Designed miniproteins, single chains, continued (4). Designs and how they scored, part 10

Each design is a single chain, and the fold is of that chain. pLDDT is the mean over its residues in the fold that is shown.

## One batch from the design tools (miniprotein)

Design m12318
Fold by ESMFold2-Fast:
Structure m12318 (fold): chain A 55 residues (1-55)
Amino acid sequence: RKVVAEYVDADGYFTAPVDGILLIQYPDGSIEEIEVKKGEKVPVPKGSRVVLLEK
């Protein structure tokens, strides 16, 4: 799978550039997996790290 990684320093949204599985690592260390479609916006709290795995 192709990996695209981004870090969010402020409360905001991640907009998916491609269809895939979004991994969100929250500031408390918990990880959530969300299936996303291209153009989908996912709320991401400050201090989170996101990684998109392209299908």
Scores: mean pLDDT 73

Design m12319
Fold by ESMFold2-Fast:
Formats: sequence, structure tokens, C-alpha cells
Structure m12319 (fold): chain A 79 residues (1-79)
Amino acid sequence: MEELKEKVRELSEEAARLYGQALASKDPAERQRLLEEATRLAEEAYRLAKELYEKGGASEEEVQAMRDQLESLRAAVEE
């Protein structure tokens, strides 16, 4: 459980970092690459957060936060 919690946190933090870099990028190709990478990390974090919730190790709010991050990244990739 502790390892899974840390993995969710690390993936979410890395996704947020890459998203920030993408927004700051002036190169469309670099921006797209960073957004796609961030989205993959957010998808993994959301998947693991749901597993953690099912095991009683996370709150609904924590799962929702991961879902919200993923939805934001997916929306950004479409733009």
C-alpha cells in the first residue's frame, strides 16, 4: 500500500511538471510531446489511484483529483 501511494504521488507530480513545461514551450512539437508524456503518466496515476481506493488506501477525493488532472491533460492535447 505505501509503495502504491508513493507511485501515485510520483506519477502525478511528474505529470504536473511536464504539463507546466509544455505550457511554457514555444515549440509546438515539444509542447505536444510533453503533453502526451504527461497524459500517459496521469493515466497511470489515475489507474493506480482507483486500485488503491478499492483496497481502502485512498479517498474518493484523491481518485477524483487524479481524474481531474487526466481530463485537463486530455483537453490540452486536443488544443
Scores: mean pLDDT 83

Design m12320
Fold by ESMFold2-Fast:
Structure m12320 (fold): chain A 96 residues (1-96)
Amino acid sequence: MLEYAKKAVEAARKGDLTQASIAAAEVGRHAGPETAGYMTAAFADAWSGGGQEAVELAEKAAIHAANGDPEKAREYGRQATELAGGSAPVPAPPVG
C-alpha cells in the first residue's frame, strides 16, 4: 500500500490529479496513519504550485499521522490546504 501512496505523491507532483485519485482509492482500501499522511502531502504539493511552506506543512501532517496523532495531522493538513488556495480536496480522514 505504501507503493500506491508513493505513486499518488508522484502523480500529484506532476499535476496529474486523475492518477493521484486512482492511487488514493487503492490506498484507501488498506490505509494506515502513515499512508493517510502521504496522501495529505501529495494533495498539498499538487495544489501549492511549488509553495514550499504548503509542502512542509503536508510533511508535518504525514509525520503526525504516522505517529498516531490524528488531531495534529488534521491541523497541519488543513493549514497546507488553505495555503494551497483553500479549494484543494480534503485528504483522507486521519486515522488513529
Scores: mean pLDDT 56

Design m12321
Fold by ESMFold2-Fast:
Formats: sequence, C-alpha cells, structure tokens
Structure m12321 (fold): chain A 99 residues (1-99)
Amino acid sequence: EEREKEIALVNKRIATDLRMVGLLFEEELEIEKNKDDPEKVAEIRARTRQEVARLAHEKIDIDLELGLITPEEAAEKRRRVDQLLAEGASPEEIHRLVV
C-alpha cells in the first residue's frame, strides 16, 4: 500500500534531479553558443533560474513527503530558494540548495 506511493515518489525525485542537471547543461551550451551576446546570455540565465527554482521547490516537497528532511528544513530551503531567485543568483546556486 504505502510501498507503491514511496516508489512513485522516489522515481519522481530521480526525474526531478535529472531535469535540473539537464537544465544546467542546456544553460552552459546555450551560453557558449551566445557568448558574444550579453543580453541573450542574461535572458538564458533568467529563464534557467526560474525553471530550476520551480524544480527545487518540487524536490523539497518530495524530500519532505519521503521524510528525508524535516518541516523546518523544508521551510528554510524554500525561503532560501525564493531569496536566491529574488537576488538574481545563478541557477547553479539554487540547485546546490537541493543537492
């Protein structure tokens, strides 16, 4: 009963981690391709930051439901993700909060 739900959450956690890593690799490739266009680089970073922040919140939800983090740790991680997003931090900095 509980086992099937746990397996589904573990699979979702793995998929979320892989998607964030994939976005970081895509960002590096797009930045290299557009290295002579600072406005385009800023656009790529902003887009990647928003998507990584979304996935970071999703992973925090999964980790909390799996009992891997406490409610207090989840609240702190959510606060830090939102703070880094508001400050325009790199997508890599946001990702590090949920590794």
Scores: mean pLDDT 87

Design m12322
Fold by ESMFold2-Fast:
Structure m12322 (fold): chain A 66 residues (1-66)
Amino acid sequence: HMKKIKITLPVGRSAGNARQAAENAAKIIKKEFPDVEVELVEVEMTDGQTNAAIAKAYNEALKAKE
């Protein structure tokens, strides 16, 4: 059986634009990479760190396709 790849996407606990961006990024990754599952996890981090984590998760999905 083929394994699905799971990517953990951390998102800041504080309310802000970064949370919505992380949720949108998870949807985009699922649409472009159907074999990749993205889990959102709340952690203590800034919106800037959350945006960096989004970029990292997308790059990991790209590498997983190779």
Scores: mean pLDDT 72

Design m12323
Fold by ESMFold2-Fast:
Structure m12323 (fold): chain A 85 residues (1-85)
Amino acid sequence: LLSEEELKRFRAALLNVIKALKKGEKKTTLTITLADGGVVEIIGEGDEIRVVLRNLSEEEAEQLSEIAFEIGKENGLKVHVEHVP
């Protein structure tokens, strides 16, 4: 399971990507590396957010997916999550 600090970093990163899109950026990408070697790539373009999860457990991927879908819905954005082993 991801720590509360890692979850907060993910929420902050996602909100930063959304903020950049709302300011008129056509495409913005932010990458987070986790302590266990997992990688989270957040790609915002237009009205869509794509979250690519690499080298994460199923439980970690589920935690981040739930957060991404919740925040995306709150901000009127379509969210796609991809889990890559």
Scores: mean pLDDT 85

Design m12324
Fold by ESMFold2-Fast:
Structure m12324 (fold): chain A 55 residues (1-55)
Amino acid sequence: DLQELHDRLDEANRNGDLESAQRLAAQIGARIMEAGADNPDVTPEQIATLRAKAA
C-alpha cells in the first residue's frame, strides 16, 4: 500500500506532474503517521525522520 503510493509519486515526478506529486506526498505522510499509531514499535522520532526523508 505505502510502496504503491511511493511508486506513483516517483512516476508523477518523472512525468513532471507537480500537482499529483504534491497530493501523493501528502498521502504518504498521512499513511506514515497512521502506521506509527498502529505499530507500537515505531517511535515518534522514527516517524519524524521518515517524514523528513519523504519530503
Scores: mean pLDDT 69

Design m12325
Fold by ESMFold2-Fast:
Structure m12325 (fold): chain A 80 residues (1-80)
Amino acid sequence: DKVKEIRREAASALAEARRAYVLYKNGQITKEEALQRLDEAISRLEKVLEEARKLNDPQAVSFAETALEEVRKLKEELEK
């Protein structure tokens, strides 16, 4: 099921982004490494969003957009 694959990928990218943020806040990784991981998650989520739009599934699109917004906010928090 492509919709389940899209949601699973978005959830995975979001989880990795949240993990990078927490590891940075705990002093376990550098800011540079955390930003790199967040950029990777953003790239993954942008691809997921494009696929979700091709499926014309509003629920999949909404999930991907929400995940992307959260990761972008995490990146903004780390940049300043």
Scores: mean pLDDT 85

Design m12326
Fold by ESMFold2-Fast:
Structure m12326 (fold): chain A 64 residues (1-64)
Amino acid sequence: DELILKLIKGLKEIGAPDEVRSYAGKGASEGVEKLREAADKARQMGYEDVAKLIEEFAKELEAR
């Protein structure tokens, strides 16, 4: 999906680790709730910028 690829590229550009990118990819395929869970995991790991990026993509998916 186009939006998922944009999310993964955005996360890679800001230096998110592979583990966080994997969680975000799974969240994008499972839906908005799982994306928000991925954002929470990123925040718990200390990647607040990553969490905010994931949350913005969750809002875009919810608006569809």
Scores: mean pLDDT 74

Design m12327
Fold by ESMFold2-Fast:
Structure m12327 (fold): chain A 85 residues (1-85)
Amino acid sequence: MEEKEKKFLEDLKEATRLLTRAVLEGDVERAREIAKEIAEASEDKEKMAEEVDRILVSLLLFAEAGHDVEEYAEALIKEIERKIE
């Protein structure tokens, strides 16, 4: 795996943790702000924006359905880690 792709996936993994916390705190506006900040800080802004938006939408849908958002986030992080390994 290229170092740039590995860094992107590590940043995405950290983004998932931060977004999950904001969603659990019920602060949707803060979660959207975090997603924007992470995308703007990325070397691949467009790709990061697409990925963090997808994750945020999924986390919000899981929360609305009354599912365990932390468990879902852990599954997403594990999937990202498998791509790094």
Scores: mean pLDDT 81

Design m12328
Fold by ESMFold2-Fast:
Structure m12328 (fold): chain A 100 residues (1-100)
Amino acid sequence: SPLELFKEGKYEEALELLKKLIENNEIKSMHIDMLEAALAAIAKVNGVDPERVLGDYLLAKAAGFSDHEAIEFALRRNGLESEIPFMKKFNDVWNKYKVG
């Protein structure tokens, strides 16, 4: 499970598994916390402080941004523009299958 790998701190393995499950349309449900977990993991594997990315995401959400807009804002502010296409695709899957 990607969520268990995130909890174990295996961020690269969790992201690789998550990408494969999304590309193969194998996601049937995911925990609501997976969005923040994926943002933190993307930051960590790219050598960025997860708290900065999460803080920028939460700031954008507090300002009235959608999840999609808040993700793009947080990633752009932290030099993670290359991750935006994946995280947008992830956000669409998360919105469809989130539970919790």
Scores: mean pLDDT 86

Design m12329
Fold by ESMFold2-Fast:
Structure m12329 (fold): chain A 74 residues (1-74)
Amino acid sequence: SEVEEAIDFISEVSGRTDFRASHERFKATTKEEDAKKLEEALILGVELYKKLEKGELTEEEVRKVEEEMKKKFA
């Protein structure tokens, strides 16, 4: 899934190996609706990070993600 790919990316970038275990614990202890919102936030964050690394990140893309996050967590 996209969220698993995002977790694997963060594990590679950070050099940590516990993110998958932390995510499984989070899913077990968090409401499904809240877990989905946070998983979507993680995917968006990874996409922005990849664009930043490529030098492709624009203010417009940051604003769009901020607006989406405000709508999801308002």
Scores: mean pLDDT 73

Design m12330
Fold by ESMFold2-Fast:
Structure m12330 (fold): chain A 83 residues (1-83)
Amino acid sequence: SSTEQAIKVLEATIEELKALQAANPDLPQAIKDEIQRAIEELKRLLENVKENPDDVKLITLELFRAISLSSEVWLLIKKHQQS
């Protein structure tokens, strides 16, 4: 189902951010804290999708929120690398 695919995308995004943090142990603490905050918010979005599997509008909004959170983290890392 589309809901099952959304769950897989959210779970994959969470694991991607965890792997990113593990692969970059020398990141500044402020960036590590932002990654952890994003992971925690993504977990909340995932639970919202699981609790509302038939709410297509909610699922779509939570996926856009996930994209925004992931993008924010990647932008922070890119800015750090350019410093």
Scores: mean pLDDT 86

Design m12331
Fold by ESMFold2-Fast:
Structure m12331 (fold): chain A 89 residues (1-89)
Amino acid sequence: EAEEAYKKAFGTAFAAVAALASEDLKKAEELGKKAIEAAEEAALESGYSKETAEAVKRGLEEGTKAGLEAAKKKPLTKEEALELAKKKL
């Protein structure tokens, strides 16, 4: 459960952030930070265990960081970002 929640959060954050950052790096960084701040509380409100909520937050944090780094090296389309997200899991 926690591992699957982490992978889903990581993949989703990486794909979204890498694509957005390729167009506007600063906006992607700001939105990613806000999403991460809300993620743990939202997961707990959804009835997830604390362990699963922490896994979701960690996945979003690591996925966002990896997505920003990928976009800094090369602009990515949404399709390229999704493919890279799958390879990083």
Scores: mean pLDDT 72

Design m12332
Fold by ESMFold2-Fast:
Structure m12332 (fold): chain A 114 residues (1-114)
Amino acid sequence: SLEEHRELLKMLLSDDPEKVAELLAYFQKRGISVEDLISMAEPFKFLGTIAPEAIVEAGKDILKNGAEKTLEKYYSKLSPEQKELFDRLAEKYGLSDEQRAILAYFLYLLEQRK
């Protein structure tokens, strides 16, 4: 149930319950379940800290434009060092196209916040 996943959802989406509810409604309307969101985020636990807004915003771009276009858009903006890190992580964890797009966006945001 949603209640059983509440702590993980707070970590992945937001600490704000109203924002979590809005984001879940957005994804559920498009056929993405809580279990799908957890599966998409699980490989990124290796980063220690997940930026919940990055997963959500990348997910929105994927739903609008597709995983391949979202990946290309953010991967092209990465430094050579970030691209090398991305390539190693994608290979190590066997990431899907959707997960690759989320990772590229996450790495892009990390550099923008410095």
Scores: mean pLDDT 67

Design m12333
Fold by ESMFold2-Fast:
Structure m12333 (fold): chain A 66 residues (1-66)
Amino acid sequence: MRTVQARLLVDELALSYGLPGGFNSLDVLEKQGLVPPGFAAEVRKWYDDVVKGKLTLEEFRERLEA
């Protein structure tokens, strides 16, 4: 399912920085200055857009890699 695959992309990003998977780890990355300010909130919005069919999984992957 697209939602499971999108969640795995978030988990992979967090794990690449040595943190546990999940959205809460994105907040930690932002506080540590490892990602731009507002990134955690943007990723949550992009994930919601994927769930609602407003954003493709490929577009979500591209945004996480930028």
Scores: mean pLDDT 81

Design m12334
Fold by ESMFold2-Fast:
Structure m12334 (fold): chain A 97 residues (1-97)
Amino acid sequence: MAAERERLRARAREIEELRDKDPRRALVLAYEAAIELAEALYRQIEEAYEAGKLTEEEYEEYKEKLKRELEELIREMRELGVPEELIRRAEELLKEV
């Protein structure tokens, strides 16, 4: 978790710096970071449920929220012409949730 957060923070900074210089690359990096965050959140939800920290109802609510967020993310990536590899990565995560 900590190492993933540090990597995501470094990427967010790179995205901000690139926004004016290369907006297309900044856009791609932003969606890649969003997918990585979604993957990390899914792992946290699964681990919390397995550890007995979430009720069945809370677990299903978190999964449904993540599904909705992933569906919206995929829609936006398709509209903006984000690389197919990133779209497929999000679609594979959606299948697991």
Scores: mean pLDDT 81

Design m12335
Fold by ESMFold2-Fast:
Structure m12335 (fold): chain A 91 residues (1-91)
Amino acid sequence: MSPRELALFEAQYTVLKGELSFLKSLFEKHKDKFSEEEAKELEELLKKGEELIKKLKEAIENNAPKEEIEKILEEASEVITRAEKIFQKAL
């Protein structure tokens, strides 16, 4: 990867990590506002998000192929978006 592409991936990692941290904080503060099903789905999505963010950091640090990093970014973004949708319905 070019240095520019690496810097852009690092920027996207920072944004997604921040979004995940915000959603985790909201879930902890408002657990009582979710149904049992919503809380379980959110816990699973947030856990998957943490695993994907960690995998993304490791892929960037190890200079993984661009295609691999892009796939992890897409999966992490989809998980975060799905979690946000549950928050919007419950809060």
Scores: mean pLDDT 86

Design m12336
Fold by ESMFold2-Fast:
Structure m12336 (fold): chain A 60 residues (1-60)
Amino acid sequence: SAPPLNTTAPLSDEQLEQRAQQLSDGSGISLEEARELIERAEASHRNSPWGVGSGKLEIK
């Protein structure tokens, strides 16, 4: 199913697992840890348009 336009929905369970698997494979952390990290990032992004501002800066 397609999400509505002009609306950003949170990641689905399948999308969370897929991203967690990729993160786990790349970083070597467990799927559980990867999922928790992604969920926390999603929660942070919901509060702010940038999702970054709680103290740590990202590196490109």
Scores: mean pLDDT 63

Design m12337
Fold by ESMFold2-Fast:
Structure m12337 (fold): chain A 99 residues (1-99)
Amino acid sequence: ALALVREALRLVDQATAALVAGDFARADELLERARELLEELIRRVGAEHPEVAALLERAVELLERALDPSASLGERLLLLGEAQALLGEVRDALEAAAA
């Protein structure tokens, strides 16, 4: 589970860099991959850790809003920052559960 959340964080970070560089097609590709990883993680942990699943579902909602073609660059960057914060909380919760 931790490997999936770390990969999702890496993809969101790379998507943020792509947006800043003006590569919107690359950013959208990376965000779709991150969303798919988070949906897989929800399936794996949801029954045992419903609190973690709720944070992951919120992160998926933020990524879906960032993928909205009507969203401004500034809105997309703010949404990705919020998603990164939630994924950081998920990482910390899963690390604590593994200890």
Scores: mean pLDDT 84

Design m12338
Fold by ESMFold2-Fast:
Structure m12338 (fold): chain A 68 residues (1-68)
Amino acid sequence: MGGQKVQQLSDTLRQLRQAVADGDDKKAAELGKEATRLLVEVHGLSEEEAEAIVKSTIAIAKAQAKQA
């Protein structure tokens, strides 16, 4: 079901934001690759568009961590 993959994507993006906040660059890179793959599968995005979303997510998470 599409909903299961959507939930997996949501969970992966949440874990990615947490890894970025924790300064775990290796885990963030691994989760970013998985999120890119899931974005392509779930939303039918190009790999380029999916990578842009992941980079944006990481940048936002870093900005939020600096504000805290």
Scores: mean pLDDT 80

Design m12339
Fold by ESMFold2-Fast:
Order: C-alpha cells, then structure tokens, then sequence
Structure m12339 (fold): chain A 92 residues (1-92)
C-alpha cells in the first residue's frame, strides 16, 4: 500500500517535471525558462530519492509515510500551478 503510493508519487513528480520542461520551452522570458528547468530538475531528484526521504522523514517526525507521500504529491502539484502562474505573469 505505502509502496504503491510511493510509486504513484514518483510517477506524478516525473509528470510534473515533464510539464515544467514543456512550459520552459514555451516561455518567452529566458529567466522564467531557467527557473522552470530548475524546478523540473528538483522534481526529478525528489522522485529518485523519494523512498529514502520518506523513510528518514517518517523516522525523524513520527508522521506516517502515507501522509508524507501525499504531501509530496500536493507540493508537486502546487509547484506546477506556480509555474503556470509565472508564465502568465511573464506574458504581461
């Protein structure tokens, strides 16, 4: 169950990274494009280290791994929404 949620979160992070890279290519502002590429790299790195990070965070905080994975998914979705907002602002 936890393993399935970790895999789902990893897939979601990679999807977010892909969308961020696509947004970077479409960005008319080089600075915004660079920030989007950096966010994509961070999402990819989080996906690679997710299982270890969730294990360590659960031990340190006492928060259930499932809740930590759900927070990671939400953070990734929030990051993508922020990226879309940055693009809209760059067009103004």
Amino acid sequence: EVEEKIKEAQEKLLEVAKELRELAEKSPDPEVAEKLKELAKEAEETAKNLEKEVEEASKETGVPKVELVEEVIKAAEDALESARRLLEEAKK
Scores: mean pLDDT 78

Design m12340
Fold by ESMFold2-Fast:
Structure m12340 (fold): chain A 85 residues (1-85)
Amino acid sequence: MEEILELARKADEKAREGAEAYEKGDKEEAIKKYEEALRLAEEAARKAKEEAERATGEEKELLEKIYEGLKKGIELLKKKIEEVK
């Protein structure tokens, strides 16, 4: 759980850095940061899915919700990368 949340937090930080670079007109840096965020979010999603498969009860439900949230974040990051290109 903690490792998944740490990866998600790092992904959010990189996404923020990407948005800041985009606002400053640095397209190359924005793409790089969004791609780093995407990689971290995909790793977090994979771990959340794996842990959800091993978990039961309330922990399983929480991990499944985290996984669904990460999937939505991943799709948004992919769209941002395409928009900046």
Scores: mean pLDDT 85

Design m12341
Fold by ESMFold2-Fast:
Structure m12341 (fold): chain A 102 residues (1-102)
Amino acid sequence: MRPAIGESRGPIDAANAAAALGEFMTEVNALRAAGEDIERARTVVRPEGGRTVAETEIWTAAGEVRKARREYEGEEPPAYFALGRSPEETERLVAEAEAELA
């Protein structure tokens, strides 16, 4: 099995974005530890109504889709992170996430 390849855009080191990325990676790693094969995953961090909102989607090879939404105090610029099976897929996932919020 090929390892997942990560790609990011935007300030993923900002406080809320970093917290959201940490929570996202914790969930991905927990699924992997449980024996789940992760086909692709993404998290999108965006400002909304004076807050920062993070939305995560994780697609397993078994066809399960897991979604989570997290909210943080204060607004930060948009940031995107994706995990794919290839550099090309990961770049596409990041670009699609960015385009959905443009």
Scores: mean pLDDT 77

Design m12342
Fold by ESMFold2-Fast:
Structure m12342 (fold): chain A 59 residues (1-59)
Amino acid sequence: MLEVLKLAAEEAKKYIKENGIDLSKPEEVDSVKMAEYIEEKMKEAGKLEEFQKYVFVNK
């Protein structure tokens, strides 16, 4: 896994854990807020452009 993807995945897991999100209830997950959180963390790490480039070419 690319380092940037690993960082994004760890931030997503941290967000889910810290906000007590129950993944068995997907309706409780604010996907927009989670995506904003991940992008902000990637920006703080200086990886935002690398992250965006990867998700764009792999979608």
Scores: mean pLDDT 69

Design m12343
Fold by ESMFold2-Fast:
Structure m12343 (fold): chain A 81 residues (1-81)
Amino acid sequence: MKMPSVDEARYTALRAAIAIATGDGELGGNFMTPEEFAAKLAELEAQAKALGITVEEKEEDGITTITATSTNGQTVSQAAE
């Protein structure tokens, strides 16, 4: 299996944290063109910030872990290589 990229992990974590914060629950797929993906990632980061979601990125032994904390205290973590 391919490990997700840091951007894919960030996208997945942000989407999940926003879904938890809003009660939406609709996550969908992560595949897009690079330009669409960059635009959507920026949109999700802006929405997460507006909702009070925090994102923490930690690199350890070549593995980057993205942790997003939703407004209700729920955390979502994704590992990337």
Scores: mean pLDDT 68

Design m12344
Fold by ESMFold2-Fast:
Structure m12344 (fold): chain A 91 residues (1-91)
Amino acid sequence: MDAEKAARLRALHAELERAGVSEKERLLARLRVQLELAREIGEPQEVIDLLERMAEAVEAAPSYEEALRNIIRVATEVFGVDESEALKSLE
């Protein structure tokens, strides 16, 4: 990521914190910025599809906690990690 795009992400994070935006809305905005950056730099379609699925899952969630659970579910489906293997890695 170039310096301009990195500065844009930092500015967005600072603005959302100052605006008092909910944790869910901040997470969604962050994912949408990552998706736009992925499209701009020509990331593989699989990466773009993953970010789109994560953004949709967050937007559909009624709370921040459910948004996090939805992201974990999407990630485990895409990366082939099940909950039992994830629990083993936390030992």
Scores: mean pLDDT 69

Design m12345
Fold by ESMFold2-Fast:
Structure m12345 (fold): chain A 79 residues (1-79)
Amino acid sequence: SAAAREAALKARLDAIIDAMEKQVQSLLEEHKDTDAKKTALYNEALALLQEARESLGDLDRAQALIEKAWKLMIEASKG
């Protein structure tokens, strides 16, 4: 059913947010005193992930916020 698919997607997005938050927090700890630009991008990604978690009642919004956070993490990883 549609309701079952939405519940499954919500659970999947919540798990993705949890995994990404843990990754960002680890990267922030590694770079906090060494690269201000990377730190700023990781902090912005973390804020977007927190907003995504609060937005799980709107799955399209949550998905878009996760995608924005992912792009910031990729940008930070480039140097």
Scores: mean pLDDT 85

Design m12346
Fold by ESMFold2-Fast:
Structure m12346 (fold): chain A 130 residues (1-130)
Amino acid sequence: PQPDPPPAPTEDPSRPPAESPELEWARDRLLAALRAHPVASYFARVPNAEAERDYDYYDIVPEPVDLGTIEAALERRTYHSYEEVVADVRRMFENYRRYNPAGSPVAAATEELEAIFDREVARHRARAAA
């Protein structure tokens, strides 16, 4: 007797993996520039144990996202556009500003990392316009 075949993987076979020069740039240059900065450690992941105890976190931050999640999604080719990557990075910065008080080390880290992000995005936009 033959065993039953394993179940088919739960992926939509009609969706090709998203590939574009902009997504390659985002993965190889944008995320690398963000990761290289010392303050990126604040954004590597949300502390789940604290988030699970703090009911107010999800009320303030309904769409949590961190650098590790964005990097994994880029590596897995789940982003469909460069604009989705930019939106998630912006969401991460806004989430951290919303949850953390002004003047905190995390708030300062957020401003520093967003300044780097803004410079890289502006540089890419300038190249696209040329």
Scores: mean pLDDT 69

Design m12347
Fold by ESMFold2-Fast:
Structure m12347 (fold): chain A 96 residues (1-96)
Amino acid sequence: SLKFSNQERVESVDLSKLSDEALEKIAQITGLSVEEVRKRIEEGRGLSAFSEKLGEREPFTLKEVDEEVPEKYLIKDGDKKYVAVSVVSGELIPLP
């Protein structure tokens, strides 16, 4: 897996601003429905909605990328590209 910096204070994207297409990809990563993803973002802290452990699910943050990433890691939102980075390992989380 590709790795990003294991910094405690990573600049995260505001999840409340993501498109429905990007939320579908997050739903695939978390194993939640899109409705549960939206609920988590609304009830959570936006940027930190998935950085806390969700039971047995891998906690992650989103990172914006400018480079070409393998499609299995790519979350596209309009003109922007994001990847899910594990808070625990610092590795990219593949889409299922």
Scores: mean pLDDT 66

Design m12348
Fold by ESMFold2-Fast:
Structure m12348 (fold): chain A 60 residues (1-60)
Amino acid sequence: LSAEERDRLRAEAQRIITEGIRKGDPAGGFRRATAYLESHGLSPQEAADLAREALLEVLS
């Protein structure tokens, strides 16, 4: 991934996670963010790592 592509994917993952938290479904939000990242060419491990990074930024 380019740095710009990674930044865009992380920002969208943050949005998905934030929406999940607002709806009282943080686990569902995290799963949807991970699935979104995988659909954009990340491996399951890369997607999980970036989604975790996004979650930490949302919680900060």
Scores: mean pLDDT 86

Design m12349
Fold by ESMFold2-Fast:
Structure m12349 (fold): chain A 74 residues (1-74)
Amino acid sequence: SREEAIELLERAIELIREGRYEEALEQLKKAGDILNELGEEEAMKLVDQAGVLLALGRNEEAIKYLEKAIELLK
């Protein structure tokens, strides 16, 4: 559901802030799968880009992309 995707993205942001990057990436993967099933293409693209940024150590940029995805889903 959209609500479940939002919860996963909010958890991912918290995990990133705690330095728990592997767990954050797992939450992003789960959220991305839900968004793909829902056809939320723009939110899914933002989540995918956040994952790439996180892998590059661009943590603050990754968080901004996730915040944008959450706003699109509200």
Scores: mean pLDDT 87

Design m12350
Fold by ESMFold2-Fast:
Structure m12350 (fold): chain A 68 residues (1-68)
Amino acid sequence: ALTDEEVLEGISKILSESDEKDRDDILDLLYSKSDNDNELKNLMSELSKLSQEGKLNEALDLVKKELK
């Protein structure tokens, strides 16, 4: 499992490497899950794990899939 610090670093990396549109999609998805702590934590952990593995495109595909 990732630490809270590693999760934040992973999310920060995805946001910094994404264009403006993809950053907006990520933030919209995270905001949509903000009322459910378990869903938000699971989503952030999965995105951070993909980021740490260098799988930015897979992380963005997950975001786009979850927004639909």
Scores: mean pLDDT 79

Design m12351
Fold by ESMFold2-Fast:
Structure m12351 (fold): chain A 89 residues (1-89)
Amino acid sequence: SEVEEYIEELKEKTKGRSGTVSPELAARVEAVLADPANTAFRAFLEQQEALLKQAYEYLKSQGVSDEELKELFGRARVVILEEALKEAP
């Protein structure tokens, strides 16, 4: 399943990662978002949020606790913001 493959990749990428967006990461994201011409960056973030929603619903259906979901998806958002910045012009 594409969702299961995404979840396995997400778990690997989030190992040892913080669930807190650093001030430096937040400032970099804010700078890119301040330019309305950066539509590709926005589209990437929107696509990643859709994938995260699918993964969340899948794991919830498998009986994963709300606490575990909150921890995983907090870390996932940090990783996604870092990946989005790699694709930024």
Scores: mean pLDDT 82

Design m12352
Fold by ESMFold2-Fast:
Structure m12352 (fold): chain A 68 residues (1-68)
Amino acid sequence: GEVFPAPSADEAAEAIARAPHGARVTLVGKNGQRVEAPAPWSAEDARGLAEAAEKALGDITEVRIEPA
């Protein structure tokens, strides 16, 4: 899987938007908390996922993409 440093929700959204269909996305917060979701279909959904993860985790530090 691909790993992208993403110290902000904007950078996380950009990394998520590059994920292929069927991939799994893991967002990691500063405290090691994790949110996992299927890759979204659109850049708008990718931003929504990143914002939801930021609210759940606080600060996002890393995005991991596991291709299908």
Scores: mean pLDDT 74

